# Designed miniproteins, single chains, continued (5): the designs that were tried, part 6

Each design is a single chain, and the fold is of that chain. pLDDT is the mean over its residues in the fold that is shown.

## One batch from the design tools (miniprotein)

Design m16189
Fold by ESMFold2-Fast:
Structure m16189 (fold): chain A 78 residues (1-78)
Amino acid sequence: EEEFKEAEKRLLELSKTDPVLAASRIVGLTLLGIGYLLDGKYEEAAKAFRAAANVSEADGDPMAETYRKLAEEAEKKA
């Protein structure tokens, strides 16, 4: 859990120093969300998917709605 939160923080920091890393941040946040789901951490998974959705929407990624739905499903299980 703590490890996943630290990874999320690092991914956010990296994207600020290089805009090209924005897409990598979306992938990283999605993987964190999946990791949290597998660990039964539904609240943390929801937050990770929400973050991925927000970045995807800002980047014009059509997957933003999918990430929002994943966050909603995780919140429903919490």
Scores: mean pLDDT 72

Design m16190
Fold by ESMFold2-Fast:
Structure m16190 (fold): chain A 149 residues (1-149)
Amino acid sequence: ILLVDDDEEFIERLKELLEKEGFEVVGTARDGKEAVEKAKELKPSLIIMDVDMPVMDGFEAAKKIREFSDIPIIMISSDSSPETLRRAREAGATAYILKEAAEEVLPELLKLVEEYKKKGFDDLTATNAAVFKLSNDPKFKDKIFALGG
């Protein structure tokens, strides 16, 4: 997993949470430009990326990553407006998660991704299947949005 956010405290909390659950964090990035560079270098199986970053935002970073890779991209933000969800979908994001819910949603999402991968699904297909399942779960319905990117 590659973690991308300009909030260092949020990155450290999320990294500790995911590593405690048995997931490998292969790197972190502080802006969209560093995210694009590390996506090429590290070839992560999944990118978790904040939308609102300096230098290059998450939408522009996702569009650039889509030029060379189908790595699943989960966007995180505190804004869930229809316009923001539309921009995320157009940028090729796989899913969108409310930042306030990220620590609750991500462990459950990633466990489902692992289960689908064990069934022979690739990274993108497994992530889309897991996102679809959680977006239809009453517990997570308003916390995660399937975008299909």
Scores: mean pLDDT 81

Design m16191
Fold by ESMFold2-Fast:
Structure m16191 (fold): chain A 97 residues (1-97)
Amino acid sequence: MTVEEILERERDRWVETAIKLLQEAYEISEKLGDEPTAEAFKRALEVLEEAREKGIDPYTALGATFLAALAVSYLKRGDFEGAKEVAEQLIELLEKS
């Protein structure tokens, strides 16, 4: 098994994890009534799904998963500004890749 084969397999797993985490973040933000934060996560989901279709690289996928997890952590602590900033960083990561 080559390094490239491992990275491609893990890339798809990381992207799926990031999508699930961003969906959770969107649902939490909607339920709590923070529309600007919910919109940021919705946009992050749309950009991530577009990047997935165009072929996201494994390192970008890993970074997206990490940022998505961090954003959910901020939301669970009630830090909407922190969560929104992380969502915006995720969008920038995906747009620069």
Scores: mean pLDDT 83

Design m16192
Fold by ESMFold2-Fast:
Structure m16192 (fold): chain A 68 residues (1-68)
Amino acid sequence: SLVDKAREINDKMSKISSEILKIQLQIQEAKKTDAEEAKKLQEQSLELSKELEKLSKEYKELLEKLYK
């Protein structure tokens, strides 16, 4: 069902958001000792942000179908 798909997307978005927050904390720590590691973590954060953007778009399209 569309409701089940919306739940799945929402759960994925929540997991990715949590991972981004953890990486942001790791970036702050890495900036003190390892600039190269901080850069890699920033790249990982950007990639997760792109996935979150795609899921957000799918979620919006799905909600439009559910609400109409």
Scores: mean pLDDT 84

Design m16193
Fold by ESMFold2-Fast:
Structure m16193 (fold): chain A 61 residues (1-61)
Amino acid sequence: SLEELKEELRKLAEEHPELKEFIDKALERADELVAQGREAQARRWLEYALREAKKKIEELE
């Protein structure tokens, strides 16, 4: 699930290069949370980041 969220975000960054910096920062933050033992918080953060990325795409259309 966490890896699936990361993969969906990476694919989104490939399809929308304008979001790459936002997505890269979101993935870095998730990795920091996992390193701290906060895997559940990392998953919630990635779910939030994915939702925000999709909203940004919709606003740009």
Scores: mean pLDDT 83

Design m16194
Fold by ESMFold2-Fast:
Structure m16194 (fold): chain A 83 residues (1-83)
Amino acid sequence: SEEFKKYFEEGVKYFEEKKYEEAIEKFKKAIELDPEFLLAYVGLGLAYFELKKYEEAIEYFEKALKLDPDNEAAKYYLEKAKK
């Protein structure tokens, strides 16, 4: 079942509406259903970054990079969050 994809899409919609806490809840549901879903970890990192919760953003970007070491968004925002 690709139900995790529905939660990811809801998270993206909340993110676009700048409802970052709601986006985080949906992205966490996506990874609960599929713990290897790279895009949900990137989404969590970005949502925490927008909330200026840089420690949490770093955590999720590092998890994204463990799944895909070449993910450009995770690399870029990880460096930015460390500043």
Scores: mean pLDDT 89

Design m16195
Fold by ESMFold2-Fast:
Structure m16195 (fold): chain A 66 residues (1-66)
Amino acid sequence: VKLSEEQLKELSELLKQLVEEGLISADEATRIGVLVVTGRLEEARRLIDTLPEEAQKRLLPFLESL
């Protein structure tokens, strides 16, 4: 799936905020980003399901909007 430039920016900013707040690691943010931009949404969702609830609440609506 090819994300729009706006969706890529939104994802990048969201992942950056979650890392800065300590909700996810930089490695987790990188893996989620790669999975989403390569269209591996099922794997991205499984990874997100392992994250803290607050991170899930912010990432899942974005994933559902794709």
Scores: mean pLDDT 82

Design m16196
Fold by ESMFold2-Fast:
Structure m16196 (fold): chain A 53 residues (1-53)
Amino acid sequence: SPGAQRFEQEVELIAEAAKRVLEELKKDPSKYKSGVEMVRALVREYDRLAAEA
């Protein structure tokens, strides 16, 4: 269904956003003060990637 295809694309964008956030953490281990800050960064990166899709 169109909804299932959209959800699959959203999952792929979430995975890409997570990879980018983890790469930033590897470059600067002190960049995020908590898991909540990392989740907020992931949401911002997801929104950015979704806007380009």
Scores: mean pLDDT 83

Design m16197
Fold by ESMFold2-Fast:
Order: structure tokens, then sequence, then C-alpha cells
Structure m16197 (fold): chain A 79 residues (1-79)
């Protein structure tokens, strides 16, 4: 699962570079939730980092929150 969480986080970073804030936020939220399922300290730190990345994008554009959260749920269900 850490490998999948890492893939989601890296995809979020790529989308953010492309200016796709909604999808970037969704991938960061999905990565955070997947990392949080792993009890290791490393996974918990990466979950927090992923949540911070999502929070930063949401602070810049709060109107996308509901759309990003729904997309994050869809990403996790398709894993």
Amino acid sequence: LLEKARELFEKGRELLKQGNDVEATAYFLAAARLYDKDPSLEAQVLAALSEIMAAVTLLANPDIRDEAEKLADKILEEL
C-alpha cells in the first residue's frame, strides 16, 4: 500500500505543476488516506505531508474542496 500511496502523491505533484488544482488536491487527499492506513511512523509523516499539500491548495482555492473530496473517494475506490 505504501507503493500505491507514493504513486498517488507523485501524481498529485505532477498535476499541481500542470495547474490542475482540483485533481492535484484529490490525489493528495487520496495519498494521505492511504498512508494513514499504515501504522508505521514513516507512513504517518507522509500522510501528514500529503494532507498539508492538499490544505495548501484548498487555502488558495477553497471552492474546489467538495469536488476534490469526491474525486479522492473515487480514486481510492478504483484501487
Scores: mean pLDDT 83

Design m16198
Fold by ESMFold2-Fast:
Structure m16198 (fold): chain A 74 residues (1-74)
Amino acid sequence: VDASLIEALKQVNEGNNLQKAGKYDEAIKKYNEAIELKPDFAEAYNNRAAAYEAAGKLDEAAKDYEEAIKLYPN
């Protein structure tokens, strides 16, 4: 059990709630915080990619999907 992992998971959950509410920029900020806490967190990259895609930022989404695949194959 790692405190950084617990906090990173909390940030991802908050980001997921914001994305569900259509607050994509705020969701991206939460995913950024999760990645800062746990740089190998494939789920955070994948979820940030989905938020970028929903916001129309397709190049940023592609980069995050590629990083997620490198960290954890889909």
Scores: mean pLDDT 83

Design m16199
Fold by ESMFold2-Fast:
Structure m16199 (fold): chain A 68 residues (1-68)
Amino acid sequence: SKEEAEKLLEEAIELLKKGEYEKAAELVRQAGRLAGAPSIGLATAKEILEKKATPEMVRNAKEALLKE
């Protein structure tokens, strides 16, 4: 559900702040599937693994994933 996706994205932001890139990427990937936008989740997860994603970028992805 979108509510579950939001919780995973908030956890991913906290993991990113701690430098836990692989765990953050996995949570973003799961959130994308739960929100019905797996392609956005995969793209954001890739940027996290490449260490190009900031917490702000993940917050922006959350807005996109939770938008109808």
Scores: mean pLDDT 79

Design m16200
Fold by ESMFold2-Fast:
Structure m16200 (fold): chain A 99 residues (1-99)
Amino acid sequence: MFVVVSQSDIVRNADGNYTQTITLRDTDTGRTYTVVMTYNPNGTITVDVFQDGVQVGTIVLNRNGVVLRRDLDLSDAAADDIIDIVRSQIPQMQAFAAQ
């Protein structure tokens, strides 16, 4: 199970994307992961997952939290936990993008 350790501020990029970095801890292994969540103007959300600076995969969702692509070198259970955390952040990123 993954828990949120920290969240960065949401940043608006020059290309119209919004990025937030989330640090997660796997409570089963004690490992820490960095998740870079990018809200794209086309309504997709790209989730890049890193362990110790090495990218372990990418998840792509639509703005409604539907998974479009899952390419992640982690268990399905770990991927599902990350997806649930990302889904919980979508309303905040949408609210920020609406400003």
Scores: mean pLDDT 81

Design m16201
Fold by ESMFold2-Fast:
Structure m16201 (fold): chain A 98 residues (1-98)
Amino acid sequence: NEDVEREAKIAPILLSARGVVADLLNLLKDDLEASKEILEEFEKLEAELVELARKGEVDPEEVGELLVKRLKEIASKYLNVELWIEGGKIKMTAERKK
């Protein structure tokens, strides 16, 4: 099944993104509005990227780039954050602004 194969190809980069989101939620655990925004926006983005990958509209590299861009946009409202792709995984450094 071509759709399943395409979804399987993006699974490692999505799993790495979930790890980054978990770290962001832990850093922002006392900020419920920030935590809610990050979680909801990531869940929407993940669902969209899975659907696009199943249709053959995005590849793993494009999925990684879109995840980095969107997570950086959201997290930068609350934290000093750097995000990049290394070895097919999303990596992050994040510091509180205060």
Scores: mean pLDDT 85

Design m16202
Fold by ESMFold2-Fast:
Structure m16202 (fold): chain A 85 residues (1-85)
Amino acid sequence: SIDELKKAMEEVAKLAEPINPELAEKFRTMLKQDLTDIENLKKALDLAIEAMVEAKRNGDEELVQAASRAATAAFKAIEEVKKKK
């Protein structure tokens, strides 16, 4: 759901802040967008994948897990929005 996506993205922002404040700010900016819009959901998915790649490069297992949850939530939210049309 969109609420699950918002919670997952907030967790990624919190974990990313001390390591990559620019990435954390991208997530905070996305949280202010309309997450019922499919294009914004696709951007949220791209950000979650970016966070996962960076976390793996840095060996940050907690951030990998959080970003993976955000990516999964974004996929589910995209499916929910598509079904409503």
Scores: mean pLDDT 82

Design m16203
Fold by ESMFold2-Fast:
Structure m16203 (fold): chain A 90 residues (1-90)
Amino acid sequence: KAEEYLFEGIKAFNEKDYEKAIEYFEKAIEAAPDSEVAARAALVLGLAYKKLGKKEEAIEYFEKAAELAEKLGDFGLAEAAKREVKEIKE
């Protein structure tokens, strides 16, 4: 279920329907909040907000993705999220 929401969100993102992508990524996080799926969903939710020009929300979700990824031992995802924060602030 959570993985399915993540997949539908990525599909919407690729179609440039960023508002729809956000809805699905939020559902993915809600379905499995402390999971690898939630960490990935938070990263792509940040990317969707970035595409909409909502930089503060993008940073918030990238920081949440980095924190959750580190707790799960996914240091690659954590580093990717931290790089996105650095790009927006620079």
Scores: mean pLDDT 86

Design m16204
Fold by ESMFold2-Fast:
Structure m16204 (fold): chain A 73 residues (1-73)
Amino acid sequence: SLEERARELIEEAERMLRENAPVEELRELAERLAAYEAELIAAEPTRRAVLLGAELGVMVMKISVEILARERE
């Protein structure tokens, strides 16, 4: 399901951040998460889909902050 895929992407993002994945991989992941957030909200405008989309958006923000932090170090 779209919901289950969203959860899998969030879990993948959490693993990659925890394991200190390279910036290049984090950039690719952020693009995948942002694209899926847009698809999920457009396809299923339910409260649950909106909340999952928000969780994906928060994860994209966390990844973006991590990339900026590493590039400025």
Scores: mean pLDDT 81

Design m16205
Fold by ESMFold2-Fast:
Structure m16205 (fold): chain A 69 residues (1-69)
Amino acid sequence: KEEAIKHLEEAKQALDSGDVRAAARHVGRALMYADGEAKQHLENALRSLGAGDVEAAKQHLDKAIEALK
């Protein structure tokens, strides 16, 4: 759980700096440590990033972090 949260916080920092590729990489790493509801939110975040919807991706990342706590 702690590893997933760390990667998701790094993904959010990457999005804040406009680095969508780095954000997607961090989300992919977080998926290795996530299951259930958190995994669904991360999959939705990756789809949003692929569509260029950074705000939707951030919302899904926040929901994934909440589900991991």
Scores: mean pLDDT 82

Design m16206
Fold by ESMFold2-Fast:
Structure m16206 (fold): chain A 66 residues (1-66)
Amino acid sequence: SSLEKKKREEELRKKIEEEIFESLRDMAESIRKLALKRAKSEEEKKEIEKEYEELLKKIEEERKKA
């Protein structure tokens, strides 16, 4: 059935897209952890956390569009 095949292809696409967004979040967390280790001041740490939150927000917005 062409309908069943289309459904399975759509499910596979969604799974791949979800895995990509999971990987992006994991990369963002790794970058955050590395940046925090290099931070020399409380102000630098706050900026790193802000950039991390903004990046996660952008990832979620793109995920919602996919």
Scores: mean pLDDT 83

Design m16207
Fold by ESMFold2-Fast:
Structure m16207 (fold): chain A 74 residues (1-74)
Amino acid sequence: SLTPEQFEAEVLEALADIYSAIADKSPNVEEQLKAYEKALELYRQALALDPDNPVIRQRLADVEKKYEEAKKKL
């Protein structure tokens, strides 16, 4: 069973996944960056609550890379 912290981390991860998906589909670079920033914040909060979760770690790394790639389009 999940600890309360692990459950909260899963909720934050799910919300971060939604923002990441919004960012991936955004035709506007400014809105894409805002959505990735929200995803990054939420994944970092999730990882703080569940630091040993490899899925959250990997998703955070993937979104960090996408954010840096999107910034180059400014």
Scores: mean pLDDT 89

Design m16208
Fold by ESMFold2-Fast:
Structure m16208 (fold): chain A 84 residues (1-84)
Amino acid sequence: SEAEKLLLEAETKLGLALMILGVSKVIGELTEEDVERAKKLLEEAIKLAKEAVKLGSGELKKEAERVKKEAEELLKKVEELEEK
């Protein structure tokens, strides 16, 4: 379904952002480029997850809402890091 495709894309974007941020933590390096890349991926994940929530039902909708919340929370943390 279209909702399933949107959710998969959102999960992929969130996963990539987590990978970028996780690698930076392990290496002890977080560049402005890494922050910009992660932020863009999280913004895209939120947008896709919101559409999946609108089109989905049952368990799919719950998963999409979970992805949306996780991406929003992570984006807020990244933005707070940029302000300091």
Scores: mean pLDDT 82

Design m16209
Fold by ESMFold2-Fast:
Structure m16209 (fold): chain A 64 residues (1-64)
Amino acid sequence: MEEELVRLEREAERLLREYNASKETRREVAFLIASGVLSWLAGNEEKLREYIEKLRELIKKLKE
């Protein structure tokens, strides 16, 4: 689970740079990453899975 979060963080950073993403989109990505990390530190697997899925959906939208 943690390895997937780190992978998505790197992919999101690359896509945000490549597509010149807006400040709003960058803030959304930052919020999801920070929330995911905090959930992992708290041992809340359910919340971690939710934030990973939301980050995946946002990355998918950035590619479209």
Scores: mean pLDDT 76

Design m16210
Fold by ESMFold2-Fast:
Structure m16210 (fold): chain A 92 residues (1-92)
Amino acid sequence: NLEGLEKEVQERIERLRELTRELQERLDPESQREAEELTRQMIERIRRLYEQILRVLQDPSLSDETRAELNSSLPEMRELQERWQRLRELAR
């Protein structure tokens, strides 16, 4: 079910946004060490999802509609990655 894959990717991106918000709220100067670890974990999760999307986009049997939807998700993934890289830099 290709439509199911599209929805799953969108749901995973939304969950990453939710986790990003929650983790940002827990980042304080007193927990610098924990903030660094959580930031590393989030960067890794975003990287894995991004790689999964890129692999799916390489499937020649993918419909044009699903391909367009997944491609539209890539800017959102890059935005999340940039936000977490920024937090990592500010935490130093």
Scores: mean pLDDT 71

Design m16211
Fold by ESMFold2-Fast:
Structure m16211 (fold): chain A 84 residues (1-84)
Amino acid sequence: MENLEKALEALKEGKYDEAIRYFMEAAQKSKTPEEKARAYVLAAKAALKNGDYKTAVIFAEMALEVDPSNEEARKLLEEAKKKL
């Protein structure tokens, strides 16, 4: 999906706020809980790289709300909480 590709490109360029915006749009357009959780996981990773640990926690928790089995979201939540 175009928004996911734009988000990944922004992430590579260090444009973390723009990447988060595109990942949020991708999450809203996601048709499955797994796709939606993946978009939130990627937003959490962008927030973590940006040093915004509070926002990273929020996105990781949102990923677990839509897909409680998402192991990557659990690991990101633990990592972000350790940085707080």
Scores: mean pLDDT 84

Design m16212
Fold by ESMFold2-Fast:
Structure m16212 (fold): chain A 73 residues (1-73)
Amino acid sequence: QLSPEEAEEALRRLRELIEKLSEKLGMSEEEKEELIELAERLVRALQAGDEAAAQEANERALALLKEAKERYL
């Protein structure tokens, strides 16, 4: 289970990673915003111990990244 401190640190790092990835892949602001929302859902699910919700958020994020890669590469 993620502590509140671990959750905030994870969110900070994920936002930094998403910013870097969105720049490299030429993602739209809308796509970037969706990834940030999914990252927040993932971290909150892990904080709550909701493995199913965490897996769903992760799968959606990976699908979005795959679509972005296929469009912008």
Scores: mean pLDDT 80

Design m16213
Fold by ESMFold2-Fast:
Structure m16213 (fold): chain A 81 residues (1-81)
Amino acid sequence: MGEEGYRAGREGREAGRRGDAEAAARGAERAAEYARRASPEGGRYAEESARGAREAARRGDSHSAATSAGGAAMAARAGER
């Protein structure tokens, strides 16, 4: 459901803001999983954000990973219907 995906993405964003890029990427990926179950379109946008978060985490960019996790959270929330 959208709120569960939003929560996962928000947790990822908060972790990234604290310097944990890996946790931010995992949060974005969980948000994308919830979004995909709710809507194919919302899932696609959340998956793009999750990919961005993972790429940022690979280079140690926790701030960019947090931003992408936030995007995944918003995409998951938009898929509530």
Scores: mean pLDDT 80

Design m16214
Fold by ESMFold2-Fast:
Structure m16214 (fold): chain A 70 residues (1-70)
Amino acid sequence: KFSKEALKTIFQNADTNGNGTVSAAQLQRHLHSVGLNFSPAQVRALIAAADLNGDGTVSWAELQAMLASL
């Protein structure tokens, strides 16, 4: 069951730098570790859709909104 709590845990674990953002690679690895089977292309597409400045990262609020659309 991927709930808001699971998504928060994924984000917190993926944000190893503590800067409030996660990269596509960090997000994909943590999603797989909790049993969510997203392809690398799907994760990159979500990041690209949320990433307004083109740096390849996403904030918690953006991640929550994008994953809720799936």
Scores: mean pLDDT 66

Design m16215
Fold by ESMFold2-Fast:
Structure m16215 (fold): chain A 78 residues (1-78)
Amino acid sequence: SEEREELHRAIIETVNKAVDLAEQGDLEGAEKAIEEGSKRVLELALRIPGVSEEEAREIAERVRRAARQEVERVLAKR
């Protein structure tokens, strides 16, 4: 399904953008990318037939947490 493919792409792009910015030392940019990406993920999830508002929020929150964990892993490399 096109909607599920767009959601999958948005998830990957959110994590990759946040990690790339963190690797460059742009922590503020990484945090902004996580917030913007999570909002986009929520919007896309809500467009999928059968996905509830609660499920969409859970997906967005999982993406936010995963992206933050990956950023923290980048910052822990010294």
Scores: mean pLDDT 87

Design m16218
Fold by ESMFold2-Fast:
Structure m16218 (fold): chain A 92 residues (1-92)
Amino acid sequence: SRSLVDALLDLLESLAKEGAEITAEAEGGEVRITIRGLNTIQKISLAISLIGLELEGLDIEVSIEGDTVTITIKGLSEEEAKYLVERIKSLQ
């Protein structure tokens, strides 16, 4: 839902303010978000928040590689995907 997308955006904005580099791409009704520069505490906090969003109904896959976190969101409309990508681009 739009409200869950907005909750994710609030989380990402908080990380960007802490110095994280966030990029996003939309492809085929999915959005892939890449977050770089996270420390261990930030990764744990992000993982807990993402579990909460998934339990609320957001279709999320997460991959963690060192200090990089990749979030794939599925089931978005073209309009929701475009909105999410544009909002993330505005965070940096």
Scores: mean pLDDT 83

Design m16219
Fold by ESMFold2-Fast:
Structure m16219 (fold): chain A 60 residues (1-60)
Amino acid sequence: MMSNEEVAEGVLELAEKRGIDLRTLSLDEAKELVKEVTGEKEVSDQRALNVLALALKLSE
C-alpha cells in the first residue's frame, strides 16, 4: 500500500496537470484523486483527508 505522503505527491502532481485547485476539492473529489493515483477501489474518509492535508502542505 502506498504511504499517505507518496499518494499526496501523486495527487498534487495530478491536480497541477489538470489545473485543479486542491483548496476547492470536496471529500468525494479528494477520494477520486486518491483512487486514480493508487488504483484502490475503496478509500476511507480518513485516508482522503490525510492525503489532502499533506498535498496542501506540499503545495505551499
Scores: mean pLDDT 82

Design m16220
Fold by ESMFold2-Fast:
Structure m16220 (fold): chain A 116 residues (1-116)
Amino acid sequence: HMKRLTATLTATIDVKKPGDFVTATLEVQVLEGEARVTLTVTISGADKPVTRTRTGELRPGERLAVSVGAIAKKPGKYTATGTAEVEGPDVKVRARLTVTSHSGGETATSPEVELE
């Protein structure tokens, strides 16, 4: 039957150096069914939030990812929030959010979430 599923994932990274480049990537894989997937990822911290959205139609085994990047003007905590919206008959998906501090070499990953 038709399903409409939503997950929100968060990951936080501590930026040590001003001018570091922070990226957040939200990835969804379809495990069962055919799905319309809309992914939104936002980085929030000391500066204005940056957001990116991507939509796709996926078959079982296919993946969709969206990435957003921001320069951290100040050291401190930066939080990535990813929202996966999934619509399809008898659909099951897996979602994961990763945030990376490129100069610091740190990566934070959300717990992996399954939706069905």
Scores: mean pLDDT 84

Design m16221
Fold by ESMFold2-Fast:
Parts: sequence; structure tokens; C-alpha cells
Structure m16221 (fold): chain A 57 residues (1-57)
Amino acid sequence: MELIEKALKVAEELLQRAREAGNEDFVKSLEKAIKHLKEILEKYERGEEIPDDVVES
């Protein structure tokens, strides 16, 4: 799932910027999003269904 991998990379870049800015709330939100995206990728690799609401298209 290329879209999830791309979203993960973008989220990791934003996480670094948020940490540099000292925005703790945004850091926590991004860490949760990254964890969720990694769980979705793991399910995809196992052949489980991915909900449409977490895929952009």
C-alpha cells in the first residue's frame, strides 16, 4: 500500500519538525498517527483488510 508508506514518511518528517519547534501536543498526535499507520501496514503485509477511511483514495 504505497499511500500508507508515503503518509508514514510525511508524518515522520512532521514529527521531527514538531520536536524542533517544541510543540508537544503535535508531537503526541503525530506519534499516535505513526503508530496507527504502522499497525495498518503490518495488517496489509499479513493480508488483512484495510478500512477505506484510512486510505486517501
Scores: mean pLDDT 73

Design m16222
Fold by ESMFold2-Fast:
Structure m16222 (fold): chain A 67 residues (1-67)
Amino acid sequence: MQQQIDDYARQAAEARRNGDTETQRKYIQKIAALSLGYTEGKPVEEIEKELEERGWKGPAVTAPEAA
């Protein structure tokens, strides 16, 4: 589970670096499904907040803040 979440986070970071916002959002939703157990029905910003509250520090969630 954690390794797959990390892989999705890496791919989200690559999509962000390439300017592919849609792919980035898709991987954030996949991370949320694995970590929080819910699907794409939630807004991305709400998903990101839940992941941060659970201690997730993947590049898809914290990269802009760390910059």
Scores: mean pLDDT 61

Design m16223
Fold by ESMFold2-Fast:
Structure m16223 (fold): chain A 63 residues (1-63)
Amino acid sequence: DMEEQIRKGRAGAFVYEKLKSGEYSEEEIIKELMEKFGLSEEDAREILAVVKNGLAQREEERA
C-alpha cells in the first residue's frame, strides 16, 4: 500500500530528527510513533532500530 510506505518513510524521518536532537528517550520515540503514525509497537521498534543502526554506521565512518 502506497499510503503505508509513505507513513513509514515519514516515521523514519521523524525518528532520525528525534535521535539527532538527543532530547528524547527511545521509549518516548516509540510512543510518539504509535500515537502519531498509528504504528504497532513492533513496527515502531523496527523503524527505531533501523534508524539507530544507520546512525551508528555513519558515526563509525566519521570516527
Scores: mean pLDDT 74

Design m16224
Fold by ESMFold2-Fast:
Structure m16224 (fold): chain A 52 residues (1-52)
Amino acid sequence: SKLEEEAKRLEKRAREEIKKHENEGLVDPEETLRGVEALIRATFSAIEKSRK
């Protein structure tokens, strides 16, 4: 659905941003990426299900 597609786009964007900042050594890129992706996906999936 549309919300799933938006969640996927946000995950891709977050992945790219985290990758840029990992060079600073200020964050664990793998853990941060997984956390952000999970939150974005879960949030949008929940919103979409509530509409159905």
Scores: mean pLDDT 70

